Designed miniproteins, single chains. Designs and how they scored, part 54

Each design is a single chain, and the fold is of that chain. pLDDT is the mean over its residues in the fold that is shown.

## One batch from the design tools (miniprotein)

Design m1965
Fold by ESMFold2-Fast:
Structure m1965 (fold): chain A 62 residues (1-62)
Amino acid sequence: MSKFAAAVTAIAIRAIGMQLDGASDEEILAAAREEARRLAEKYGIDEEKLLAEALRVAEKII
């Protein structure tokens, strides 16, 4: 699996878990942005593309 696909999956799973725990959309988005920033820096991937794809995947599952 690519580093990008793995990072997308990790962020999406966390976002879904937060939604199920009753977190607000604002809290979920803030956490997703922080995680996307961290993973983008660590793996040298595009932060904006990573965040957008992770949120798209999470929204499709919720």
Scores: mean pLDDT 79

Design m1966
Fold by ESMFold2-Fast:
Structure m1966 (fold): chain A 60 residues (1-60)
Amino acid sequence: MEVYEGVVLKIDEKDKRIAYVQGEDGKVYKTLNVANAKEGDRVKFIIDPSEKYGKIFEIL
């Protein structure tokens, strides 16, 4: 499990609990929006390779 920072690019239209985050590595990650972040927010998120989705846990 690794901790990353990034910016929320988009909240999923069908499931508002899903956010697409661009990490500082330039990659886009599909995440669970546990912190209730919105488009444009800078966030901290966790990636676990055993899980299908990352998790946003903090809005910066």
Scores: mean pLDDT 79

Design m1967
Fold by ESMFold2-Fast:
Structure m1967 (fold): chain A 58 residues (1-58)
Amino acid sequence: MEELRKEIKDLIEEKGRLPDVAELRRLAEKFNVSFLTVVRELDSILQEGENTDEPIGV
């Protein structure tokens, strides 16, 4: 899970936006997890206040 979270955070930092469905599906395939698992990790990151200076659709 930590590696998946790092990849999600990296995508947000690199793109300056939330990952789209295609990017999230690619991460699910890369880490051999369900799409819903990736979505839950994204939601968890946003809810942890990782982007407290710039709230993103939590």
Scores: mean pLDDT 73

Design m1968
Fold by ESMFold2-Fast:
Structure m1968 (fold): chain A 78 residues (1-78)
Amino acid sequence: RQEQLDEEVQVALLEIELAVSKIAYKNATDEEKPELLEWIDKLIKRAQELLARTTSPQLKADVQAIIDELEKLKEEIK
C-alpha cells in the first residue's frame, strides 16, 4: 500500500513538472532553451527509472505517457 502510494505521488510530481516544462518552453528565450533541454532530460531519466521500478500496469502506462509528452516537448524545443 505505502509503496504504491509513493509511486502514485511520484507520477503526480512528474505530471506537475511536465506542466511546468510546457509553461517554461512558452516563455523561454533562445538562450534559455539549452538549460530547459537539460532539465527535460533529467525528468525523462527520472520517469524511466520509475517505469523500470513500477510493477503496476496502470502506473507504467501513466509514466510512459509522461515520457512520450516530455520527448515530444524536447523535439519541439530543438
Scores: mean pLDDT 81

Design m1969
Fold by ESMFold2-Fast:
Structure m1969 (fold): chain A 76 residues (1-76)
Amino acid sequence: NAQALRAEIEEALVRMQIALAKRLYESGKYDEAIKLLEEAKKRVQEAVDQGIIDPATGQRLLEEIDKLIEEVKKKK
């Protein structure tokens, strides 16, 4: 259904943002990586708030994003 497809798209977009942020981080582009991760975090929060993705999936994505933000900030 359309709702399930939207959930898959939102999760895929978040995963792509995380992957790109990791690439930026590996390239020494720390500010760009942090900005993209913060955008991904906001996207996850909005998707959970709107009921697009379930809270458990949202929590796992937020934990992954927060861990990566912490790692980037430590190297910056």
Scores: mean pLDDT 84

Design m1970
Fold by ESMFold2-Fast:
Structure m1970 (fold): chain A 60 residues (1-60)
Amino acid sequence: ELEEEARRKLEELDGQPEGVAEAIRLVGESVERALKEGLGERVRKRTEEVLREQREREEE
């Protein structure tokens, strides 16, 4: 409920999906670089396993 409201407001705030999508992508790239450099393989492995489980759940 609160999360959904925040998400919708973020999209409506700009009114331009292109700008929002690009900003999110830039932030994602920055986070990914930090993860690869700072957190190490331990976090990468755990994150990858969680992602695989989620992907399998969606694909059934």
Scores: mean pLDDT 61

Design m1971
Fold by ESMFold2-Fast:
Structure m1971 (fold): chain A 59 residues (1-59)
Amino acid sequence: GRLYRAVADFEARSPAELSVRAGDVLEVLERVGDRWLVVRNLATGEVGLVPASLLEDIS
């Protein structure tokens, strides 16, 4: 999948969301509307929703 980097920390507010730290490398699995992405954190293997605005493309 395409690789992205988190530009800021994000704290999950629901079980569907994934907490990430700035600098985490994330693989995009699916798009959920215009504002959210389903991602996998490559360091932890965890999967969840993060805001699309959090991510920069590094692919």
Scores: mean pLDDT 84

Design m1972
Fold by ESMFold2-Fast:
Structure m1972 (fold): chain A 74 residues (1-74)
Amino acid sequence: MSKEEILERIRELAREIIDKKSLSEVMLEVARLLRENSAGLSPAEVNELTVEARRIIEELAKERGVPVETLPAG
C-alpha cells in the first residue's frame, strides 16, 4: 500500500468515526491503521503520515465542533 493510499484510508476512517467516537479514540484507530499498513514504508514516510493524520483529524474535529487538545510535537 502506498503512502497516498494510506492517507486516503486515514481520511475515510476519520470522516466515518469523528462524529461517533472521542478524539482520543479516533487517534487510536488511525494509529492502528498506520501500524497495520506501514510495514513497507521508511521511518521518514511513517513520520510524514503521522503528521498528516493528526492534521486531518484536527481539521475534521474543528469542522464538527469537537474539542481539540493540543497535540505534542512528535
Scores: mean pLDDT 74

Design m1973
Fold by ESMFold2-Fast:
Order: C-alpha cells, then sequence, then structure tokens
Structure m1973 (fold): chain A 70 residues (1-70)
C-alpha cells in the first residue's frame, strides 16, 4: 500500500539523518551522496503519491537507495 511506501521512506530518511548526525566530520563526497539519496527517496515517494509509479516500484527503489548508502 501507499502507507507502506510512506513508512519505508520515513525510515530511510531517518536513517540518513542519524548517519549525518553521528558523523559530523563526514567528507563532502559522503554528505553529497546522502543528500542525493534523500532527494531520491522524496522524489520516489512523490511519484508514488501521484500514481506515476507503482507501490512495488517505489518500494524497490527506496530499498535500493538504502543499500547504496550502507
Amino acid sequence: SLEEVEKLAEEVIEYIKKKREENPDMSWLERFKLLAAEAEVWTTLRMARLGKISVEEAKKRIEEVKKEID
């Protein structure tokens, strides 16, 4: 459901936020990667909310973003 996509997006965004807060001396490259990842999650959520992509596609994309930033 869309609610599951929203919950997953919130979890990944919170993960990114905590990673930034725990690593204040992070390199600009790593900060840029996290910023790009957060933007991708928000864009994916927006597309799902607008019905431009399926719930399944949105979940897969957000999961992939999380894997890339681990």
Scores: mean pLDDT 85

Design m1974
Fold by ESMFold2-Fast:
Parts: sequence; structure tokens; C-alpha cells
Structure m1974 (fold): chain A 74 residues (1-74)
Amino acid sequence: MMEEAHEAMLLMGAIVAKLANDPEAVIEYADRGVEESKLPESIAVLLEMRAEAYEKLGEEEKAKEDREKAEEAR
């Protein structure tokens, strides 16, 4: 259950950063969560949050790629 606990912390961090309107922090937590998570649904949620953060930063290509990967992870 170590991976699930760590994943929950990263997911929570991304959510808190999103609520704080901090796209840089969302990307940081999502990058780590996508690399470390083994749960497809969690990966999809993190990719969607990272895509929204990239969109806020004007990184439209990266946002589109992450949305496509999120659909694939489901």
C-alpha cells in the first residue's frame, strides 16, 4: 500500500495547487504522480489536471498531448 499512499499525497497536492491557482505547482505534482502511479484512473486525473495547468500557462500543445494521454489511460 506504499504506492497508493504516495500517489494520494501527490494527487492531493495537485488538487490543492489547482485550488490555489498555482499552475506551476500543479505541473510539479502531476509530473511526479504520472511517473510514480500505477493506477490508470489516477494517471488520467493527473494528466487532465496537468493539461489544465499547461493551458493556463499558454502551453496548448502540451495540454492537448496530456488530454489525449488521459483518454488512453482510461
Scores: mean pLDDT 77

Design m1975
Fold by ESMFold2-Fast:
Structure m1975 (fold): chain A 89 residues (1-89)
Amino acid sequence: NLSEINNKKGLESLKNALENSTEEEDRFTLAELILLSEVNDMIKQGKSKEEILEKVRKKLEELEKKGLITPEQREELLKRIDQFIEKMK
């Protein structure tokens, strides 16, 4: 499926941009876009809100560990993703 291949390529491009970004605001925006893309895919796959939030939390912890986001940005992104899931369900 070309759409699925393009979505994966786009996600890889966003991840590369995040790792190469030197600006904190740009990294926050890129992390949010990456997470929203992955969350939207998980919703379409029929995953529960709890399963999605567990995966998001683990990903956010890895991004913080890599120094790509701050602890405060991690909590804000988790909150935004939770709100997004509520709107989509």
Scores: mean pLDDT 78

Design m1976
Fold by ESMFold2-Fast:
Structure m1976 (fold): chain A 119 residues (1-119)
Amino acid sequence: GFSLTESGGGTFAEGSSVTLTMKYTGDVSGVTVVGFWRQKPGEPPVFVASINMKTGKKYYDKEYEGRFTISVDKAKKTVTLNMNNLKKEDTAVYYGFVSGVVDGVPQLVFGEGVTVTVV
């Protein structure tokens, strides 16, 4: 079956860089978009970045454009979010997602999330 696993969370110093990784398994031939959302403590979830799996086109919320970079390695079945110049306000749970046909059903699937704490 299909699965998502995020990694790369932890506690990081302000000004450092971190790479979050989402690993996917199963049939992704019907997946059209992959990316990340985040939820800060006490705030609603917000979109961070995505890649269109068919075109390779990348999308970012304006807050992260130029500071965060999303990439996909289809051979390794991984999506990475490189987060540069970490700020205390980047403290959040980061959720990998896929959108498209998953297990024969059009749907949006989120992972369990990975916590990033900036000190």
Scores: mean pLDDT 85

Design m1977
Fold by ESMFold2-Fast:
Structure m1977 (fold): chain A 72 residues (1-72)
Amino acid sequence: MREEAARALAEALRSLAAAGPVRVVIEGPPELPTREFELTPESSDAEIEAIGREAADALLDEGATATFLPAA
């Protein structure tokens, strides 16, 4: 289930990045700094999958939010 959520988010991010630049912001608990990732059409599939997995883990384990901002 967690792994499937991570794959779904990675797939969504891959589609967004292919359409144009996308910024991913993960805001965690105070113990963790805010993480920001920038994806472009030049980003690798491995990078997209890694970011998707981190976002899914943050959302499912709670204590964090993930925001995806596609460039129109």
Scores: mean pLDDT 73

Design m1978
Fold by ESMFold2-Fast:
Structure m1978 (fold): chain A 61 residues (1-61)
Amino acid sequence: SLEEVLRRVETLRQQAADINKQAKAESEKAKETGDSWRVEEQAGIEIIKLSVEALGLLHEH
């Protein structure tokens, strides 16, 4: 149902927020090796994947 789709989309949004928070903490640690950009890039890719999944769910009929 649409209500179930909207609940799943909200769950994906929360997961993306949690990934962003975790990536910020890991990026700070990675500054010592100059690898903060890799942490941020990986987090960005995962967030994009969740966004694509959410859009796919919203396109269900």
Scores: mean pLDDT 82

Design m1979
Fold by ESMFold2-Fast:
Structure m1979 (fold): chain A 57 residues (1-57)
Amino acid sequence: SLSEEIAKALEEGDLEKAIELLEKGIEVVRNQTSLSPALKEALIAKVEKEIEELRKK
């Protein structure tokens, strides 16, 4: 799963791959039809914050 691939990239120290997979996660959230706009925005913001923290390391 995408979550398992992200975890593996982080364990291997492949920050570039982890960021790429997190960006793919944002696209998956955007394409969900069952989620409210507010929930999509909250989830995307959380993932974007995680990406920003990884880029600072």
Scores: mean pLDDT 80

Design m1980
Fold by ESMFold2-Fast:
Structure m1980 (fold): chain A 118 residues (1-118)
Amino acid sequence: TEKLREAAEEAERAARELRRLAEEMEKEGVAKVAEKAAEEAERIAREVERTLEEVEELMSPSSRHLLEGAADALRAAAKLLRETAKTGDKKGEEALRMLRGAAALLEAAARSLRAEAE
């Protein structure tokens, strides 16, 4: 139960970091922060993947699918952001939507994990 509560808190923290990153991208422009945003998205994806491994046997399949979905969305967003930084590709809005989607999945995962931690 304690491990599930800690996983929920980590998911909530990751969601807040992604919301902050999305706000920075809107304020500064996606192209200007694309490389930094890609690195942060990849770091958060690794943290989510670590949480998945640590509590896999304790969490429900639904919590697992939400966390896996968030990690996948983050890795896809990071790839798109790295391409934007290198080529000037106009897919910045798509990457921003993917980051916001990952944040929403992490928020849903946190609620699910917290309920399971009772």
Scores: mean pLDDT 84

Design m1981
Fold by ESMFold2-Fast:
Structure m1981 (fold): chain A 56 residues (1-56)
Amino acid sequence: DTRARMRALQRQLAAVMDRPFSAVVAAVNAYRAANPDATDDDVVARLERVLAVLNA
């Protein structure tokens, strides 16, 4: 479920930012590389926060 949630948020961010889905996936991968202790739940929380700011 967390994995499905993360993919849904990545798709929403790609649409809101007018970017390809692959670019958002690359950004998430870069974040994980910089933050190796980050869990899927941490990534989801960060994506939700970014999406909320962009939709404000």
Scores: mean pLDDT 80

Design m1982
Fold by ESMFold2-Fast:
Structure m1982 (fold): chain A 95 residues (1-95)
Amino acid sequence: MRKIHILSKLYLKPDSSPELRDIHDLLLKKSETDKLKVTKESENVYVLDLEQEKELTLEQLRALARAAGLSEEAIARHLAATEFVPVELTDSTLK
């Protein structure tokens, strides 16, 4: 079984509330435990790096948020305020 790194970017909408940034910070802390690496690229852009064979899905992102202790309402607000853009990278493109 080959391990690949799948990158997905989350873009916050320009008018997103401060509470949504707190949710991202919670996901960052939880991602280390769940073998998902989350990096803040800029104030409105987050990069999700997941070591697996398949692309990170919205359901997997929801599961991570639930594990972080977020309510379903908070998760729904977070996902509604972000644009989830999957970007597939191979090891040869990581530089």
Scores: mean pLDDT 54

Design m1983
Fold by ESMFold2-Fast:
Structure m1983 (fold): chain A 90 residues (1-90)
Amino acid sequence: SFEADVLEALGRMALSVGDYETAIKMFEEALSIDPNNAIAWFNLGKAYYKLGKLEEALEYFEKALELYKKEGSPFIKEVEENLEKVKKEL
């Protein structure tokens, strides 16, 4: 949807400048509209990881991985690498 796409774009911009709290809010709002957006789950996990919220980061990366596997996405490897990184810090 247009609203979800705008929120996702705003979240990605916030993530790129290190505003992790704003990124989380934007991605959570986008996911409330489109819960199957794998990239939004992945970026939500990245934002939580940057805030040191490792358990939440793990949960969101696992959700992203599940969705990317269903899609046959080439981004599976990137999610697996981030997931492994979080698991080593737990």
Scores: mean pLDDT 87

Design m1984
Fold by ESMFold2-Fast:
Structure m1984 (fold): chain A 56 residues (1-56)
Amino acid sequence: SPEALERLREAARALGLTDEQISRVVQAFLDGATPEEIARAGGISVEEARRILEAA
């Protein structure tokens, strides 16, 4: 949903991710990727990916 995507972007920005990292995380999330795959796409830890997903 648009609201979930906005929450996801806000959580990622709060963790200090760049706009490019946020775009990669959003793409992986929309593709139904696992937390491990999202972490790899964003260049972040699995723990950070899980925290971002909890905000959505």
Scores: mean pLDDT 84

Design m1985
Fold by ESMFold2-Fast:
Structure m1985 (fold): chain A 65 residues (1-65)
Amino acid sequence: MTADEVGARLEAAVGREGAGRALREVLERIAAGDYAGAVAVLQAHGFSEAEARAAVAALDATVEV
């Protein structure tokens, strides 16, 4: 899963404004080292645990690039 795919899926689930807030919260949790919290935010927005873990890994990789 790519960071763009995560953004598109959040937008489909909660709309553009909701997706922006959810993505910001996930990125803030990743930056704080709270990966479990980042996964929980995505699960609250319709991601399965496996999908949320893949999404967090993709977003974490984006921070390094």
Scores: mean pLDDT 78

Design m1986
Fold by ESMFold2-Fast:
Structure m1986 (fold): chain A 77 residues (1-77)
Amino acid sequence: ALERLQELNERTVELLKKALEAAKAGDAEKAKEYAEEAERLAEEAREPAAEVFGEEVAERALEVARGLAEKIKALAE
């Protein structure tokens, strides 16, 4: 569970960084694609995060990831 959670979190952060880079370059389509993929991975990470840290922490982590993705998409527009 923890190893899978770490893998998903690392990939989510990488995609958010790619989304931000695309947004800074003015590529709104790429920024949205990377941000949406990051959101999907964050949702996938919710169950293993709940197993490791509990439901409340998992839910808050997902909210943070979704919030970052939304702000990055807004920055690209």
Scores: mean pLDDT 82

Design m1987
Fold by ESMFold2-Fast:
Structure m1987 (fold): chain A 55 residues (1-55)
Amino acid sequence: LAEKLRELIEYYQTVKGLPEDLAKAAAVAATRLTPEEVAAMSLEELVRLAEELLA
């Protein structure tokens, strides 16, 4: 679970050149959330959720 999320964060940072917070948000949105859930959440909330899932 956490391993797949870590891989996607690394991909977004290294391949797409996203800052760490945006990479975390993008990775959690792609792997854990529906489009409706993503639309309802702020960037800060997405980053927090990613950090909780990595712990």
Scores: mean pLDDT 77

Design m1988
Fold by ESMFold2-Fast:
Structure m1988 (fold): chain A 59 residues (1-59)
Amino acid sequence: MTEEELIEEAVRLAKEKGVEAAKRYAEEQAFKMASEGRLSLEEAMRMAQKAIEAAEKAA
């Protein structure tokens, strides 16, 4: 999953199921990518924050 894909999915979830669902999804996906060593913790946190911010703006 790319940063753009995470943002788009979080926005979709926020519109359909609410911001809390989108926030949990974004955080879980970012943590999973960091735990797999695909991203640094810093990159994962940045991706999650961007996705959450986009989801909140969509609500």
Scores: mean pLDDT 79

Design m1989
Fold by ESMFold2-Fast:
Structure m1989 (fold): chain A 55 residues (1-55)
Amino acid sequence: MEKIEEIVEALKAGDLEKAIELLKSIPADKSEVLKAIKKKYPELEEKIKEVEKKL
C-alpha cells in the first residue's frame, strides 16, 4: 500500500500515533503531504491539525 494511503487510513481510524510514524517514514516534505491529503480529504482537516500540533 502507498504510504500516503496508509496515512489516510490511520487518520480515518483516529490512530494519530500511526499517522505520525508513517509521516516520519516518508522521504518527502511532511507539510506538503498533509496539505495534499487535506485537499483530497477535507473531512480529515481536524485530524490533520492534531497531527501538525505533534510534529
Scores: mean pLDDT 77

Design m1990
Fold by ESMFold2-Fast:
Structure m1990 (fold): chain A 88 residues (1-88)
Amino acid sequence: SPEDAAELNDNSGEVRARLARELLEAMTSEWTPFARELEEELVAELKAKPYTMAEVLEKVSEVLLRHAQHLYPDVDHKPLVDGSSSLK
């Protein structure tokens, strides 16, 4: 419907924040207090500022990398948003 199309093209802070949370929760294998703080800060930022979808994905990738580095500091980390990280 026209309303559904408008909602998909509406980069409102709530839509961006929800997408970021869903991606972080889907990609995070271990939920630490550090990961929760990063998610809460990102959600607040995305609600407060007009970001593009590309910038949202960049922010999500940054949070995922920071969390992965916290869990596995001795491993070289790649972006978890794109590629085989979506596989089980």
Scores: mean pLDDT 64

Design m1991
Fold by ESMFold2-Fast:
Structure m1991 (fold): chain A 68 residues (1-68)
Amino acid sequence: MLEAEIKVGMARILYGVGNLLASKGDLEGAIELYRKARELALESGTEEGKRLAEEIEEKIRELEEKLK
């Protein structure tokens, strides 16, 4: 499934960039990229995408807690 493969790949790239932003203290920017990555991962309709989305959801929760 080409579209699913592209979506998972794009999600992984956005997740990686989000992790880089988080590492330098840009928590708001990281959350924005994580949300985009999660949407792409879920849109893939794959088990791989679902697992990636679950990992990203955990990171979003962690960073949102820090922004309180």
Scores: mean pLDDT 84

Design m1992
Fold by ESMFold2-Fast:
Structure m1992 (fold): chain A 72 residues (1-72)
Amino acid sequence: SLEEEALKALEKGDVKKALELAKELIKRGDRNTAEKLLEKIFLETGDEEAFRLSVELGVEQLKEAVERAVPA
């Protein structure tokens, strides 16, 4: 899976590949997996692009959660 490939890339120190696989997950609509992966990349490497993308995805997910929680 893309998630497994990205985790292996990160373990090998291939941050660029891990970021590219995370972006591919975003393109495929798998935003939850992409956000967790981007957070892991940032925590392990300090990559600022990973941080920015993770924040953007987190904000989008929070907005959707709020919309679902609002009474009809």
Scores: mean pLDDT 78

Design m1993
Fold by ESMFold2-Fast:
Structure m1993 (fold): chain A 69 residues (1-69)
Amino acid sequence: PIRVGDTAYFAPDASLEAVLAEARRLGYPVEIGLAGSPDLIVAHDDAELEAAFNRLKPSGYVLKLRRAA
């Protein structure tokens, strides 16, 4: 991922494993969403993050991930 400040950006073709690895590095809970959107999904563990990723992946857009506030 490309890291800018506290946020990691993933290309549209990024794997679930790459996103999970970054979340594990940041520590749960994490927020995931579409880059450029203020709408974020909070994930408290790997299972919730996988569900959010699978929901967002069909958009074909860049994803953003950061530690939840």
Scores: mean pLDDT 83

Design m1995
Fold by ESMFold2-Fast:
Structure m1995 (fold): chain A 74 residues (1-74)
Amino acid sequence: DRVAQLRKQAEEYLALAKQYRDTGKRKTAELLKKGDKKGAEKTLKYYDGLAQGYLIAAQAYLEEADRLASEQAA
């Protein structure tokens, strides 16, 4: 089912976004512990940017899934 495939792909992208945010938080905490405030901020921005990319991709797949589901229900 194409709708199920699109929703599964969106779930995978949401999971990747969470992983990148979690990784960014962990690496940022390590840098803060070492006193590297600038490195911590740059690291957080980098991983948040990656996470945001996956969130946008997930939203696109969910919108396509909803459109196809509406067509199948009609």
Scores: mean pLDDT 85

Design m1996
Fold by ESMFold2-Fast:
Structure m1996 (fold): chain A 69 residues (1-69)
Amino acid sequence: MDAIVEQARKAAEELIELYRKLGREKLAELMEKALTSDEEEAKKAEEEFLKLSLPFVRENAEALRAALK
């Protein structure tokens, strides 16, 4: 439903803000493209985001929590 999609979109927007705060502009740009680009560009952005974020998932979690304080 649209409400669930909107909630997921807000969560992604919060992640974009956190990545920008951390100076990780590439990750922020990829998330933003996934939300705002057309369907094909959004899919490509999602794939690139996952490839870039996977090796940092554990390390980034601590950094993101520190940034939220």
Scores: mean pLDDT 68

Design m1998
Fold by ESMFold2-Fast:
Structure m1998 (fold): chain A 83 residues (1-83)
Amino acid sequence: NKKLKREAAAKIAAAGILIAAAETELELGLPKEVVEESLRAARENLEEAKKLAEEIEDEEEKKELLEEVEKMEKRVEELEKKV
């Protein structure tokens, strides 16, 4: 499903932007609450992306998107340890 794949990819992209924001916020020494809010928003986008990816009928496209979500989730976990 072309629409479902694009929607999942858009959510992954949004999460990536939020992760980059959290990295910058942490580098600048912004309050813990600000960094945590960016990471929480990233997790929400990844949860939505995962749900959308699970509905994709093409097994290869589904696996590619789920692997991308997993990579982003690990990035969030690493940043959470630094907060």
Scores: mean pLDDT 87

Design m1999
Fold by ESMFold2-Fast:
Structure m1999 (fold): chain A 68 residues (1-68)
Amino acid sequence: EEERKAAEQALKDFETAAQNRVMAAGKRYSDALAADPGEEAQRMGDELAALTRQSKAEIAKKRAEVEA
């Protein structure tokens, strides 16, 4: 029970950290667009999209490991 509870808490912490990371990247992208909507802002947008997909995949994998 304690091991299961610890794994579930770790998953929640991981999900929260991943969401905060995506939010921070989104804010940087928004700030970059406001300052100069050029090539650098486009690159940040691509990075945000990649980070969002990676975070979603990592969360799904971590959840599967906890569920198993």
Scores: mean pLDDT 79

Design m2000
Fold by ESMFold2-Fast:
Structure m2000 (fold): chain A 61 residues (1-61)
Amino acid sequence: SMEEQRVIALGLKAIEKGMEVKNQEAIRLGKQAIDYAEQGKLEEAERLAKKALELVKKAAE
């Protein structure tokens, strides 16, 4: 679905940005978000991806 693709894209962005700021928790959460999205757990996947991106934002100050 388009929603699944959108959430996977958010998870990939979280992994990429997490690697850039060297935040292991953001990378882990981004990977888990992709896994949950592939299982159809879109709400939980989006929550994890957003949490990962918030950690990236805080790490970048």
Scores: mean pLDDT 86

Design m2001
Fold by ESMFold2-Fast:
Structure m2001 (fold): chain A 73 residues (1-73)
Amino acid sequence: MLPELTPAQQRVLDAIAADPRRRLTVREIAERAGLSQATASRALRELAAAGLVDVERGPSGARLYRLSAEPAP
């Protein structure tokens, strides 16, 4: 249970978790989550600050996002 996530943050995480090995642009995440690009971008910044999402640069210089590696048990 993640009581500190907003609905937008949850939708963004769900969109990324559907393809956890893939790196997605803000546009792709927004489209999958059913959010505006601005809303998705804000949610991604908050999730990155919380350590739940990583960001890197793609070949075109675009920002790419993925789930942070889980250090699990």
Scores: mean pLDDT 74

Design m2002
Fold by ESMFold2-Fast:
Structure m2002 (fold): chain A 74 residues (1-74)
Amino acid sequence: SMEIEKKLKAIWEEVLGTSPIGINDNFFELGGNSLKAAILVSKIKDEFGVELPLKELFTKSNIQKLAEYIEGKL
């Protein structure tokens, strides 16, 4: 969903302090670490009501894959 991607982009920009962010950019390559990953997971729960296991962020490390995961849980 384009709306989920748009919201995730805003959350990622806040967490990483970097803008603009592309939907295929890798979270960890943009300077993400375990602490920022935990913050991202918390913000995703607050925004979407979806529990994202922290380990899933290592396999779904871009906005496109993460949006697909979230949409599948709604």
Scores: mean pLDDT 84

